Designed miniproteins, single chains, continued (3). Designs and how they scored, part 8

Each design is a single chain, and the fold is of that chain. pLDDT is the mean over its residues in the fold that is shown.

## One batch from the design tools (miniprotein)

Design m8269
Fold by ESMFold2-Fast:
Structure m8269 (fold): chain A 81 residues (1-81)
Amino acid sequence: ALAARREEIARRLAELERRVEEVKARILELAPDATGSLPELAARHPELQPLLDELQAVRAELQALVREHGEEFMLAFSDEV
């Protein structure tokens, strides 16, 4: 059913978004005054590179999920016909 499929995709998106928030929280814990882009942050705080790599990996998983389910996502969530 489309409803069950929509719920599954939504749950996966929520999990990945939560992981992004967790990594960001860890970065802010180590660098509370962190502002600017990820490259600027990496240049200023090279010790954060492993966390920045983790953030990029989670973002890649999020993008892959959208790519894999893009057609189903548009069909499940689009009100346009």
Scores: mean pLDDT 69

Design m8270
Fold by ESMFold2-Fast:
Structure m8270 (fold): chain A 67 residues (1-67)
Amino acid sequence: MSLEELLEKLRELLVERGIASEEEAQRLVDLMAQGDLVVGRVALAEARKLGDEETAELIERVLRLQE
């Protein structure tokens, strides 16, 4: 699965689960696509606190592809 496909899935999942608005989810994936690892790590920590293993796994995969 490509980075673009993972980011699209992450955006959809965040909106579907009510974790972020459509606008907020789009901003997050855009920043992660630009290599903002801090934003990705913060999102990962929040997903883990909520017990959202599926969202956490997607974020980990994106971060792994970006270093």
Scores: mean pLDDT 78

Design m8271
Fold by ESMFold2-Fast:
Structure m8271 (fold): chain A 55 residues (1-55)
Amino acid sequence: MSKEEIAEQILQGGKQMIAAGVPKEAALQLARKEAEEAGLSEEEINKILEELSKV
């Protein structure tokens, strides 16, 4: 997968977790960990976290 596809997958997963009742803080922590493990840049990680924080 491209880094863009990985970022989109992590973002959508985080949104689904929040919608399912997972605390936003926990969803943000998991998304950061997944993005770091996938090798995303800090800029890409911050974009994912910013979008999830708006949910």
Scores: mean pLDDT 82

Design m8272
Fold by ESMFold2-Fast:
Structure m8272 (fold): chain A 117 residues (1-117)
Amino acid sequence: SEYQELARRLAEALAAAPAEDRLTLMGGVLGLSAQLLMEEALAILVESPDMSEEEKKKIEEIRKELEKEGFELVARAEADGVTVEIYKGEKVSPKAIEIGQKLVELGSALVARARAA
């Protein structure tokens, strides 16, 4: 599956990055995920050991909202504690757009935290 290969490559790339760079890259992935969610009904979720419990909880809430909107997990990969999950829906909805905004907000927060370090 193209999604499974993408998830595996992303997990390996993020796991290989230094912790500071990883937060910036994860923020970028979440920002791209928001765009894909609004245009292609695709969402990419990322989680790593260097995320806070609050940041991980936000990913869990986004995951639950995607599942509630009928999105299906089509790929999952893990490398050195870094997890990448790809969700696919049938179509974009008003709630999918709202979820996209939450992805952008979390991604921006991860990038800001990396820059402050």
Scores: mean pLDDT 86

Design m8273
Fold by ESMFold2-Fast:
Structure m8273 (fold): chain A 72 residues (1-72)
Amino acid sequence: MLDKEAGLFAYELVKEKAPELSEENLNKAATALALAAGGLMSREQAVEILVKLGLSREDAEEAVREFVERFG
């Protein structure tokens, strides 16, 4: 289960970079960040998921780096 603080941080981080994403896609992006921070997914795989959901590669790489540095 994603920690409530980490989950909210991941959601808001993605929303700041891609406010146009649906709630469903924001939650998918937040889940990818959580899996990467927990070592259950590579950082590269998390970036690819975020890009597929609608983030630029630059924003996806920054979001993964920032979140993993704080919660990984």
Scores: mean pLDDT 82

Design m8274
Fold by ESMFold2-Fast:
Structure m8274 (fold): chain A 74 residues (1-74)
Amino acid sequence: FEEGFFGPPKKAEELLEKAEKNPEKAEEYIKKALEILEKLLELGKRTFPPELLKELEEKYEEFKKRAKEILEKL
């Protein structure tokens, strides 16, 4: 599993970082980041091996937790 193939999760991570730096637009960045991961997770349920799917699910949960922390600081 290669980093180039993980383009969407990396983009979502960049969006969360932007949300942390820009509280005024945090909701928009968080929404977009979570949508990217959610769509990838739906695709992964049909396509990815169980090990990779589990890693993606764990990243999604971490992203949700981080997003909640950012929103709580607004």
Scores: mean pLDDT 75

Design m8275
Fold by ESMFold2-Fast:
Structure m8275 (fold): chain A 56 residues (1-56)
Amino acid sequence: GEYTVSPYAPEEARELVREIAEALGAPVTLEFRPEDVIDLERLREAVEGARLQAEL
């Protein structure tokens, strides 16, 4: 359709946050805003960075 309503926090983003928390071994809270959802690639880079830090 011409208009599509995007979720403010997609399940994929929520799962990524959970993976970060598990990798760090500590609880992490991240709040997603509409503008944050549109820039999902930035969130994925943050996840990769967190995983690398957990391995260090």
Scores: mean pLDDT 55

Design m8276
Fold by ESMFold2-Fast:
Structure m8276 (fold): chain A 79 residues (1-79)
Amino acid sequence: MEEVKKKAIEILESQTPEELEAIRDAARKYAGDPLGFLKAAREAGVSDEAIQAVLRLLSAGYTLDEVAKIAEEAAEKKR
């Protein structure tokens, strides 16, 4: 369980700054609407691997707002 969460965060943080910003924007726009998030993220060109990482975090009790924060912080660290 903890190993799966750690790997999901590592996959998310390994994305490019552009992809992380797309994940952040979709997560903030569709807070409380996971299906809307999935559609928006795919249309923005986010990888299936990154989308699966977000889904694993959501299944582990994370919110889209928390996912947006992780993506924002990861993008800032890469600049």
Scores: mean pLDDT 81

Design m8277
Fold by ESMFold2-Fast:
Structure m8277 (fold): chain A 100 residues (1-100)
Amino acid sequence: SMLEKKVQELLRRLESLVNEKVALERIILRKTLPPEQYAKKARELVREAENFLEEVRKKVEELMREKKYQEAIDYLEKLIAELEKKIKELREKLEEIDKG
């Protein structure tokens, strides 16, 4: 259905945004932490992102199984909006680090 296609499109968009957030946070960590602490924090960051995506996929699969497509769309759109806000804040933080 068109709604199922919309859910898959939003899932791909959310995964892309999570990857962008992780990349920005890793750049900030690399610029602000010693190498050993960076390596540890970067691994934790990747693990947290993987766990987040797994929980999101599981929630969406449950909603899709119940044919709650609009609820899945609303859930994903809310998460996408929160991620876009966090990415904007991270970009602003990176600009401040690059200026100072």
Scores: mean pLDDT 90

Design m8278
Fold by ESMFold2-Fast:
Structure m8278 (fold): chain A 61 residues (1-61)
Amino acid sequence: SHAKHVSELGKEAIEWAEKNKEKIPIEELLKKIREYLLSDPRVSELEAELIVHEVKEYLES
């Protein structure tokens, strides 16, 4: 389903962020995630923003 696809992308984004958070500045890391998500034509701008926001909150908590 679309919801499952978006959920899986969110999990992948968090995992990638965890691996790279000490190698890449947070602003650049979030930008790369946003660009990757928006490269998927099935992902809306709103869905990409929500995933980026979730990743940011995860890294800042």
Scores: mean pLDDT 84

Design m8279
Fold by ESMFold2-Fast:
Structure m8279 (fold): chain A 107 residues (1-107)
Amino acid sequence: SWRDELIAQLEQWRAVLDALRAHVEADPRLTPEQKARVNELLDKVKELLDEVIDAIRAGDTEQAIANLERIKEVLRELREVVPSPELQAFLDTMIATVDATIARLRA
């Protein structure tokens, strides 16, 4: 079903966030405080992704959209913390993907 395909795509976002975490942890130019803040925000996005997936499975479209909007807010906070323009551009792409997902759920 389209719902199962969407859930699979959202689960792929978790893998992308894990790859971002590994990239940040491997950067020797980042302070321990910056790494800790990125990890905190990534954990928040993962928690919200679980809530989105649960809401989609329950048929609660309004709750799924509300949690996706919250993911966008956390991704914007991540964008302010990450020092590299390349990582900022990547996060901008993720925010655009969240917007597309919200639009699909509203259709």
Scores: mean pLDDT 85

Design m8280
Fold by ESMFold2-Fast:
Structure m8280 (fold): chain A 88 residues (1-88)
Amino acid sequence: DVVDKFLNYIKEKYNLSDEEVKILREGILPTEPLTGLPKILEGKVPDFFGFEEYRKYNKVIDVLNKKGVTDEEKKELVKKYKELLEKS
């Protein structure tokens, strides 16, 4: 629900392909337990994750960097995700 609404928002804003949206979905699902926010958007790498989780995170970072998403824009994306959580 919230993830799908957020992915639709970022897809439209950065003109993502369906493949890039799939990469983001797989990398965004690991969330911070206290906030419900995707850890990748907070600039945090999960210390307890194995190689497969790090690979998914690296793919997300590559997509965001390729689309020119800045650190300031990542903060705006975190804000957008919080707004979607509050409305759900």
Scores: mean pLDDT 68

Design m8281
Fold by ESMFold2-Fast:
Structure m8281 (fold): chain A 62 residues (1-62)
Amino acid sequence: SDLENAQKSLAGAEAATTGAQAAASLADSRVVLKRAKTEEAKELAQRAIEIAERKMREFGVA
């Protein structure tokens, strides 16, 4: 479901410990957001994107 996909995306972003993992999580979370049909799923996907983008900056990925 959309909500389960968004929850997994958020968990993936929070679990990222490398720049490569953060970049992969960002790409996944953007797809999840684009496909999300409920506001709850969109909010979780947006949160995952924010976490992934923050971690990418912190890890200094190109």
Scores: mean pLDDT 84

Design m8282
Fold by ESMFold2-Fast:
Parts: sequence; C-alpha cells; structure tokens
Structure m8282 (fold): chain A 119 residues (1-119)
Amino acid sequence: MITLTESGGGTFAEGGSVTLSGTLTGDVSSIFQVSWWRQRPGEPPQFVASIDLLTGETSYAPEVQGRATISYDKAKKTVYLHLSNLRVEDTAVYYLRAVSLGDFGAVYEGEGVPLTVVA
C-alpha cells in the first residue's frame, strides 16, 4: 500500500513564501506522476502542479504559474511545492495525488495539510 503524507502547512503572511512537503511511503516503483491539489472552502478541488517521476517534466495551473515550483527528491521520496508571493486566495487544504503505472492508473491521495494566508 502506498501512503502520502503532507507537511509544511500553517499560517503565513501575504506576500511571503512557503514550502509544502509530501512524502511517499511503500512501493513507489509503480508511481510515475505526483501532483499537488488544493481545495478552498466552498470550492471544488483544483489542480496546482504536477511532476513526472520518470522524466522530471513539470506542469503548473495558470493561477500559480510563475509563483510555484514543484520538485522531487528521489533519495527522500519527497515531493516539494514551493509557493512564493502568497495571496489570501492561496488559503486551502493542499494534498498529493500519486498515479500508478499499474492498476489502470490507480490514484492514491493524501489527507492534506491546511495552508492559511493572512493579509
């Protein structure tokens, strides 16, 4: 079983920066893509950023383009999301999704970590 554990949330000032971390445990050899998603209060889940663990290719949502960087530390099995120039609208629960090459693209999802941005 694959487990995703997010950390690095909390309360941060508008205009600041934060690095969220998501650690993969279990047999991660089947995982080819990991993405950060967020859910704001009263809104549907939104895609934030993704990284392909085989190629290193990254993708970003327009709302965070130029403010977000996703990276993967293979030795630590940890995916990072660095957000700069924080906005109050970045307030959400942030969570990982991991996609497997097996099981017809089985998706694993973390419980998430809250991020609050204050003016």
Scores: mean pLDDT 85

Design m8283
Fold by ESMFold2-Fast:
Structure m8283 (fold): chain A 100 residues (1-100)
Amino acid sequence: SLSDFIQQTTQQVKDIVDSTAQTGDSNSGQQQFAQIQDQVRSRMPPDISRIWVDTINSVTYISIQTSNSTDPQVRQQMIQSTHVYLDSVTRQVIQQINNQ
């Protein structure tokens, strides 16, 4: 279903956030986020696709900032905040699709 694909996309984005923070490789992270954006553009309806493209742009920016932080506690807080943000967007989009 579209909801299943959105949940899968959320998990993939979270995985990229976590791996980018762990490795510090912002270039690899940016490339992976761009690939997810391309998948979203091709596979989701235009209105949902736009929300996810904008969300991934925001997450990409936050991931770059997270990778630039030298404080492990600050990095962990930024990762946690990004996960909360992604969960919030996912819930809103799924509610819109399910007409709740």
Scores: mean pLDDT 84

Design m8284
Fold by ESMFold2-Fast:
Structure m8284 (fold): chain A 70 residues (1-70)
Amino acid sequence: SSAEEYYALGEELRAQGKYEEAIEHYKKAIELDPNYGRAWGNLGLLLLEMGKGKEAVPYFERFAELAPQL
């Protein structure tokens, strides 16, 4: 799927150390599929690691909503 493709590209960019580009691809994945929990979770984690903890909060909230029993 398109969302899965953007997520996979984001993971590849993250592996290359291109964190800002990885975040943009995760954002595109959630835009195409708002229920793609892994994209919400990984976007939140990357934002937190970049020192953007406040920006990470809504992504973690959505992740928890999609996977409450994780």
Scores: mean pLDDT 83

Design m8285
Fold by ESMFold2-Fast:
Structure m8285 (fold): chain A 100 residues (1-100)
Amino acid sequence: HMATDEEIARAVTVLVSAVNATTLKNPEVAKAIRDLGVKAAEELTPEQQLEAARLINAISEAVDKGDYEKALEYAEQLKERFPSLKDEVDKLIEAIEKAK
């Protein structure tokens, strides 16, 4: 596959989501979001990366706001839409549940 401007933009979006997770107040959750973002950038197609990045950003924002129930809802949606990310999403769910 040729790297298009769109593919580069999508990959950057997923990586930025992973990096931004490190600013969260919960270090374990921040690590899980970062690892998930890296996995998404490595395993997903550019189209899937854009969608995954939106959900990862939504999870990060919900956790930062203390809305753990909403964060878990987004995490379950991410797992259902991208089964290849299941292991990393399950680790993130565990980290969020411990942060409650």
Scores: mean pLDDT 73

Design m8286
Fold by ESMFold2-Fast:
Structure m8286 (fold): chain A 65 residues (1-65)
Amino acid sequence: SAPVEVARVSPELSGVEAARIGAAALGVEIVAIRELGPHSALAVASDGTLIAGDAAKQRVLAFPT
């Protein structure tokens, strides 16, 4: 499905911190996370949602199942 912006974040945050903010906004638990860089990470939620934290772009995107 199409990505949805679920949060705006500070560019100083880590990708993990950004992904966690997105998960909290969605009310889901992160079951796996991969850091892609100092300000970017991909996370998988317990419901299968993919969460992309990109603090350098000040956003978190969700790819719902």
Scores: mean pLDDT 85

Design m8287
Fold by ESMFold2-Fast:
Structure m8287 (fold): chain A 88 residues (1-88)
Amino acid sequence: DLELAEEYLRIVELVRQMEKEGASVLDIIRELLLRFAETEEEKKIIDEHYQNVLENKVNKEVSEKFKALVDKLLPLFRRMQEAQRNLR
């Protein structure tokens, strides 16, 4: 799938650029999750967790929802990598 392969390359360039700008791992994860968020509620969870971490707050419910989004991202990223490999 050409579209998935192109999206993977865009993500690789985004991560590379963010690393050059000194972004933290948390900042990179946030940007990737926002890219893959399918609903406004998912985006709110990402932003709320990010703010909680910056403020040294622990919210178990928000943290668990954030972990679920990370778990969702991993299989999608793998599918994008496979799409890019198929194009060679």
Scores: mean pLDDT 73

Design m8288
Fold by ESMFold2-Fast:
Order: sequence, then C-alpha cells, then structure tokens
Structure m8288 (fold): chain A 59 residues (1-59)
Amino acid sequence: SAEDLAKLEKGREEAERLEKEGRLEEAAMIYMILSKDYESLGLYEKAKEAREKALKLLE
C-alpha cells in the first residue's frame, strides 16, 4: 500500500542517516529489515540493493 511504501522510504532515510553518522551496525540492521519488507511487497530490486548495502556495512 502507499502507507507501507511511505514507511519503507522513511526507514531507508533513517538507515542512510545512520550510515552517514558512522553507526554502521544500526544502519545495516535497518537495511536488512527493509530488504525483507521490499521482498514481501514484490520490490525485488530494492530488496537486493538493501541487502547488499547491509552486507557491505558489516564487512
């Protein structure tokens, strides 16, 4: 739904803010949650991007 998409975009903005602040573990956690939520909505490309971002931050 539009409400669900708005929540996911807010989560993405929060994750990007945390990443810029160097809070990489917290950012990665949110990206992993976003990946699963995007996948459940059929947004597979966004899900893949979020998952890859989370894994990169945890290297």
Scores: mean pLDDT 85

Design m8289
Fold by ESMFold2-Fast:
Structure m8289 (fold): chain A 82 residues (1-82)
Amino acid sequence: MKEKEEKIKLEAEIIEGIALISLGVGLLTGDLEFAIEQLEKAIEELEKLLKEAEELGLEEAAKYIREVIEKLKELIEELKKR
């Protein structure tokens, strides 16, 4: 269980990192549509991991994933206003 929790948490951290890099690229190039699409894909993958974490009873990983999803959703809303 511990190893699965660490693995899922690491996968969530990687997804977040890639999403934030894509956000940075979109902001630098002015391709906000690309940035939004990458953030939306990251949220979809994170929601899949959240469901897996919840089904396995991995409370710490699930809490982390929920926080990341909320953060990325807020970023998408901010970008859509621009």
Scores: mean pLDDT 83

Design m8290
Fold by ESMFold2-Fast:
Structure m8290 (fold): chain A 89 residues (1-89)
Amino acid sequence: MSEEAKELREKGEEYRKQGKFDEAIELYEKALELDPEYAEAYANLGDTYLDEMQFEKAIEYYDKALELDPEYEEAKKNKEVALKLLGKL
């Protein structure tokens, strides 16, 4: 993992926690430009869309994270939350 990609993801997470979702998404997308296999950045995109109640988009990004890291427990749990809120569980 590049240190730059990690710093961008961590900064994005700070913006997400502040409710600055568009800025968070931009930073996660920049992290993925530097490291396209960054499972945590995909999971954080999922978390951001979940916070925006965009459940289908959240699930898509969690699925991408899980394709890269099938044992990513946080992504699995948050995907289940999104599926329940969408009414699919």
Scores: mean pLDDT 86

Design m8291
Fold by ESMFold2-Fast:
Structure m8291 (fold): chain A 71 residues (1-71)
Amino acid sequence: SVAEAQRVVEAIRKILELKKQGKSDEEIVNELKKAGFSDETIEKAKQVLENIKIGNGDYPEKVPVVSAPAA
């Protein structure tokens, strides 16, 4: 479990670095595969980053508005 957690952290660091460079998700996945990361590790890293994005991130572009009908 510790070894997997360490791999996920390494993948997260790589993803953040590549995102800073403006890479797309596909390019990031390809780069991680070149670095020897498994698909499973990449998926776990993506899930962690998705949680971070919804909790603490910029929301300048996507602004979902939803309102329930009153009557």
Scores: mean pLDDT 69

Design m8292
Fold by ESMFold2-Fast:
Structure m8292 (fold): chain A 97 residues (1-97)
Amino acid sequence: MAAAPLVAVEIRASVEDMEKVAELAAEAAREIAERAGARIAIHVLPISPEEEEAARRAGEYMAEKAGVSAEQVDPADALMVGAEMLAAAADEVIARL
């Protein structure tokens, strides 16, 4: 059997929104799979409340630095910078031990 190519898509969502995002992603994945002729696996992974808060703060910081609104900041960049802020905070706690 000729197997269609498998494409994996990772979607991250707030824990409270994961179920809703998973349903919407499953519908979108079916349409994309049909158009692309591919099998699409959607993985919905949690964004912890700490990570979401860090991403929001990172987004505000990046918006201030760029002179734009927080809504114009790429959410993926905000998540990445937020993760770095959480790691730096953890290192600071460890340094106090």
Scores: mean pLDDT 74

Design m8294
Fold by ESMFold2-Fast:
Structure m8294 (fold): chain A 60 residues (1-60)
Amino acid sequence: SEAARRAALVAIESLELNIDISQQNADGLYQTALRFGEQDPEHKEELERAAEEALARVRA
C-alpha cells in the first residue's frame, strides 16, 4: 500500500539522517522498514535493500 511504502521510507530516512543513533534504535528502525516493506510487495525488494544499506552505514 502507499501508506506502508511511505512509512518504510520514513524509517529509512531516519536511519540515513541520524548519525548519532544507537545500535538498538537503528535495529528498531530497520525492522520497522522491513515490516512496512512486506505490506508493499511492488516495492518490497528495493525498500529492503535501501534499509540494509542505511543500517550498514550506521554500523560502520
Scores: mean pLDDT 78

Design m8295
Fold by ESMFold2-Fast:
Structure m8295 (fold): chain A 57 residues (1-57)
Amino acid sequence: MSKEELEREVDVAMIEIDAALLMKYEGLSREEAAEKAIEKYKDKYSEEVLKEARERL
């Protein structure tokens, strides 16, 4: 696995963790949690990372 692929996997995992925390602690639906987590990271991560996170959530 390349360094770039590993970094993308880590970034996607961080978004997934945030979405899971929003579902667990805020009571948001999966769709709401996914959108909130992606919105939080939209200015920090690449569009490719955000797209992959959406596909996994």
Scores: mean pLDDT 79

Design m8296
Fold by ESMFold2-Fast:
Structure m8296 (fold): chain A 88 residues (1-88)
Amino acid sequence: GAEELARRTRELAREAKRLAMEAVRVGTGDVLLRGIGLAIGAIGLEFEADLVLEGRARLSEDQLRAMVRTAEALLEGAKEALAEAKAL
């Protein structure tokens, strides 16, 4: 249901934010800037998921599934950015 998809989006976005912020902390140059962008994206998606969970926003199940996919993509990007940051 909608609440379950919003909770999943929030959990994925929180993890993406954590890893992206770690990439910002240890990274330099282009990787640091990419980490910032990923962290901002994750923060925005977490906020949107919170609005759905609070009943302040109503999204279709298709829109919520799209949010989950976006959160998964942000998490993958954050993992890649962190791996590159550690290699620099």
Scores: mean pLDDT 89

Design m8297
Fold by ESMFold2-Fast:
Structure m8297 (fold): chain A 65 residues (1-65)
Amino acid sequence: SMEEKRKEALRLIGEILRIIGEIFDLRRELEKEEDEKEKEELEKKIEELEKKRKELMEKLRSLFE
């Protein structure tokens, strides 16, 4: 039903916003980091979160197809 799709869309939007917030925080940490190993670990975490965000965005789009 459209109501079930709206509830799932709101849940996905909430998760996407949470991930965007985490990416923002990690990017700020990356800008301040001076250790190359720590930078690589932060970049990996950001990359993993970007992939998860993309997957959730695709799920959100699929709800309305």
Scores: mean pLDDT 87

Design m8299
Fold by ESMFold2-Fast:
Structure m8299 (fold): chain A 61 residues (1-61)
Amino acid sequence: SAVDAAEEAARAAEAGDGEAASRLVSQALTKAMHSGDEKGLAAAEAGGRAAARAGVQVRIG
């Protein structure tokens, strides 16, 4: 789900895996937007911020 993808993105970002973090954030946002999942959207945004703080470059779309 969007929340699960966002949690995996946060873990990838903490590990310094920018490729996995970018992919998982994009998946989380897409799933949340298509499903209208406000909780998933919030989690995806938090994951993106966590990646930025870790110095990991995240790309969406």
Scores: mean pLDDT 71

Design m8300
Fold by ESMFold2-Fast:
Structure m8300 (fold): chain A 61 residues (1-61)
Amino acid sequence: DDEAFLERTAKVVAREVANRGGDAEASYQAALDAFRKALQEGKSVYDAAHEGTRAAVAAAA
């Protein structure tokens, strides 16, 4: 389902952040928070995934 897809996406992004020496936990939490906010606002799963990925990268910096 949509939440499972977004959770898997968050884990993949967090893993890539960890491989680059960034904070995987901060990245993962930022992605999940952004996903849920986007879905609550009625955005599509794909828009939510895009926003979550951007938030995860920003949190890792």
Scores: mean pLDDT 79

Design m8301
Fold by ESMFold2-Fast:
Structure m8301 (fold): chain A 78 residues (1-78)
Amino acid sequence: MTSKEDAEKILEKLSEVLKSMPREVQKEFVKRLLTSAFLQKDEWLVELIKETALEKLGLSEEEVKELEEEARKEAAKM
């Protein structure tokens, strides 16, 4: 009940802060969040982060896909 809705609210607030930051900072945070989600193997969290990056931060599908690939590589090293 709380974990998914709480994660959505946290991502919403985080996206408001990140929108004021440079694109490179936005990408770095999205990559770190995706890496954590891959380590947890929570597909719903991966999808929520991707949706937030696309809809709230205005990242392109290509940028999100690139960050997802980088995050998978980082998670594989851990």
Scores: mean pLDDT 79

Design m8302
Fold by ESMFold2-Fast:
Structure m8302 (fold): chain A 82 residues (1-82)
Amino acid sequence: MTEEEKKAFKELGKRIDKKMVEAIKNKASEEELEKILEEIKEEIKKNLSKPTAELMIGIAESLRNMILSLQKLEEERKKKKE
């Protein structure tokens, strides 16, 4: 990676983490999380080369999937009142 890309990668990583953490705290819906992910993907594609962008997109998608899985487990637990 160029030094510029490395800096962009670090800054994007921080922003992705912050946005995802805030989304879960704010109880964002699946649709809201998808919109956030789409915005993040566009930002990544504009600032990073394809190989680095693919890696960062993969990380962001994994985080989104983990949040959705956690929310689903929380809702199922509430229904069953375990």
Scores: mean pLDDT 75

Design m8304
Fold by ESMFold2-Fast:
Structure m8304 (fold): chain A 100 residues (1-100)
Amino acid sequence: MGVTEEELLVGVALILVGVGNLLLSKGKYEEAVELYERAARLAEGRDKRVLGLAYLNLGKALAGLGKLEEAKEAYQRAIELARDTDPELAAEAQAELEKL
């Protein structure tokens, strides 16, 4: 099938998550947060799995910045989104939430 606008936007969201993960691995938490927030905006209403993935990784970056309450909210959102779409993602978000 041809690429739709929605598929393109979800694809860009996945690329932003991937680049954000690279920045996260380098301790560039503020830059990672920006990319994950952009990914979440693109995935919102389009793809619950990608949105959940963006919130999971946003939580990790926020925790790296010491923003523990914001990280908790991001992980809780990831759990809610992933519970119906990706049980492995929901389990990872729950495990990260328990580490806070």
Scores: mean pLDDT 88

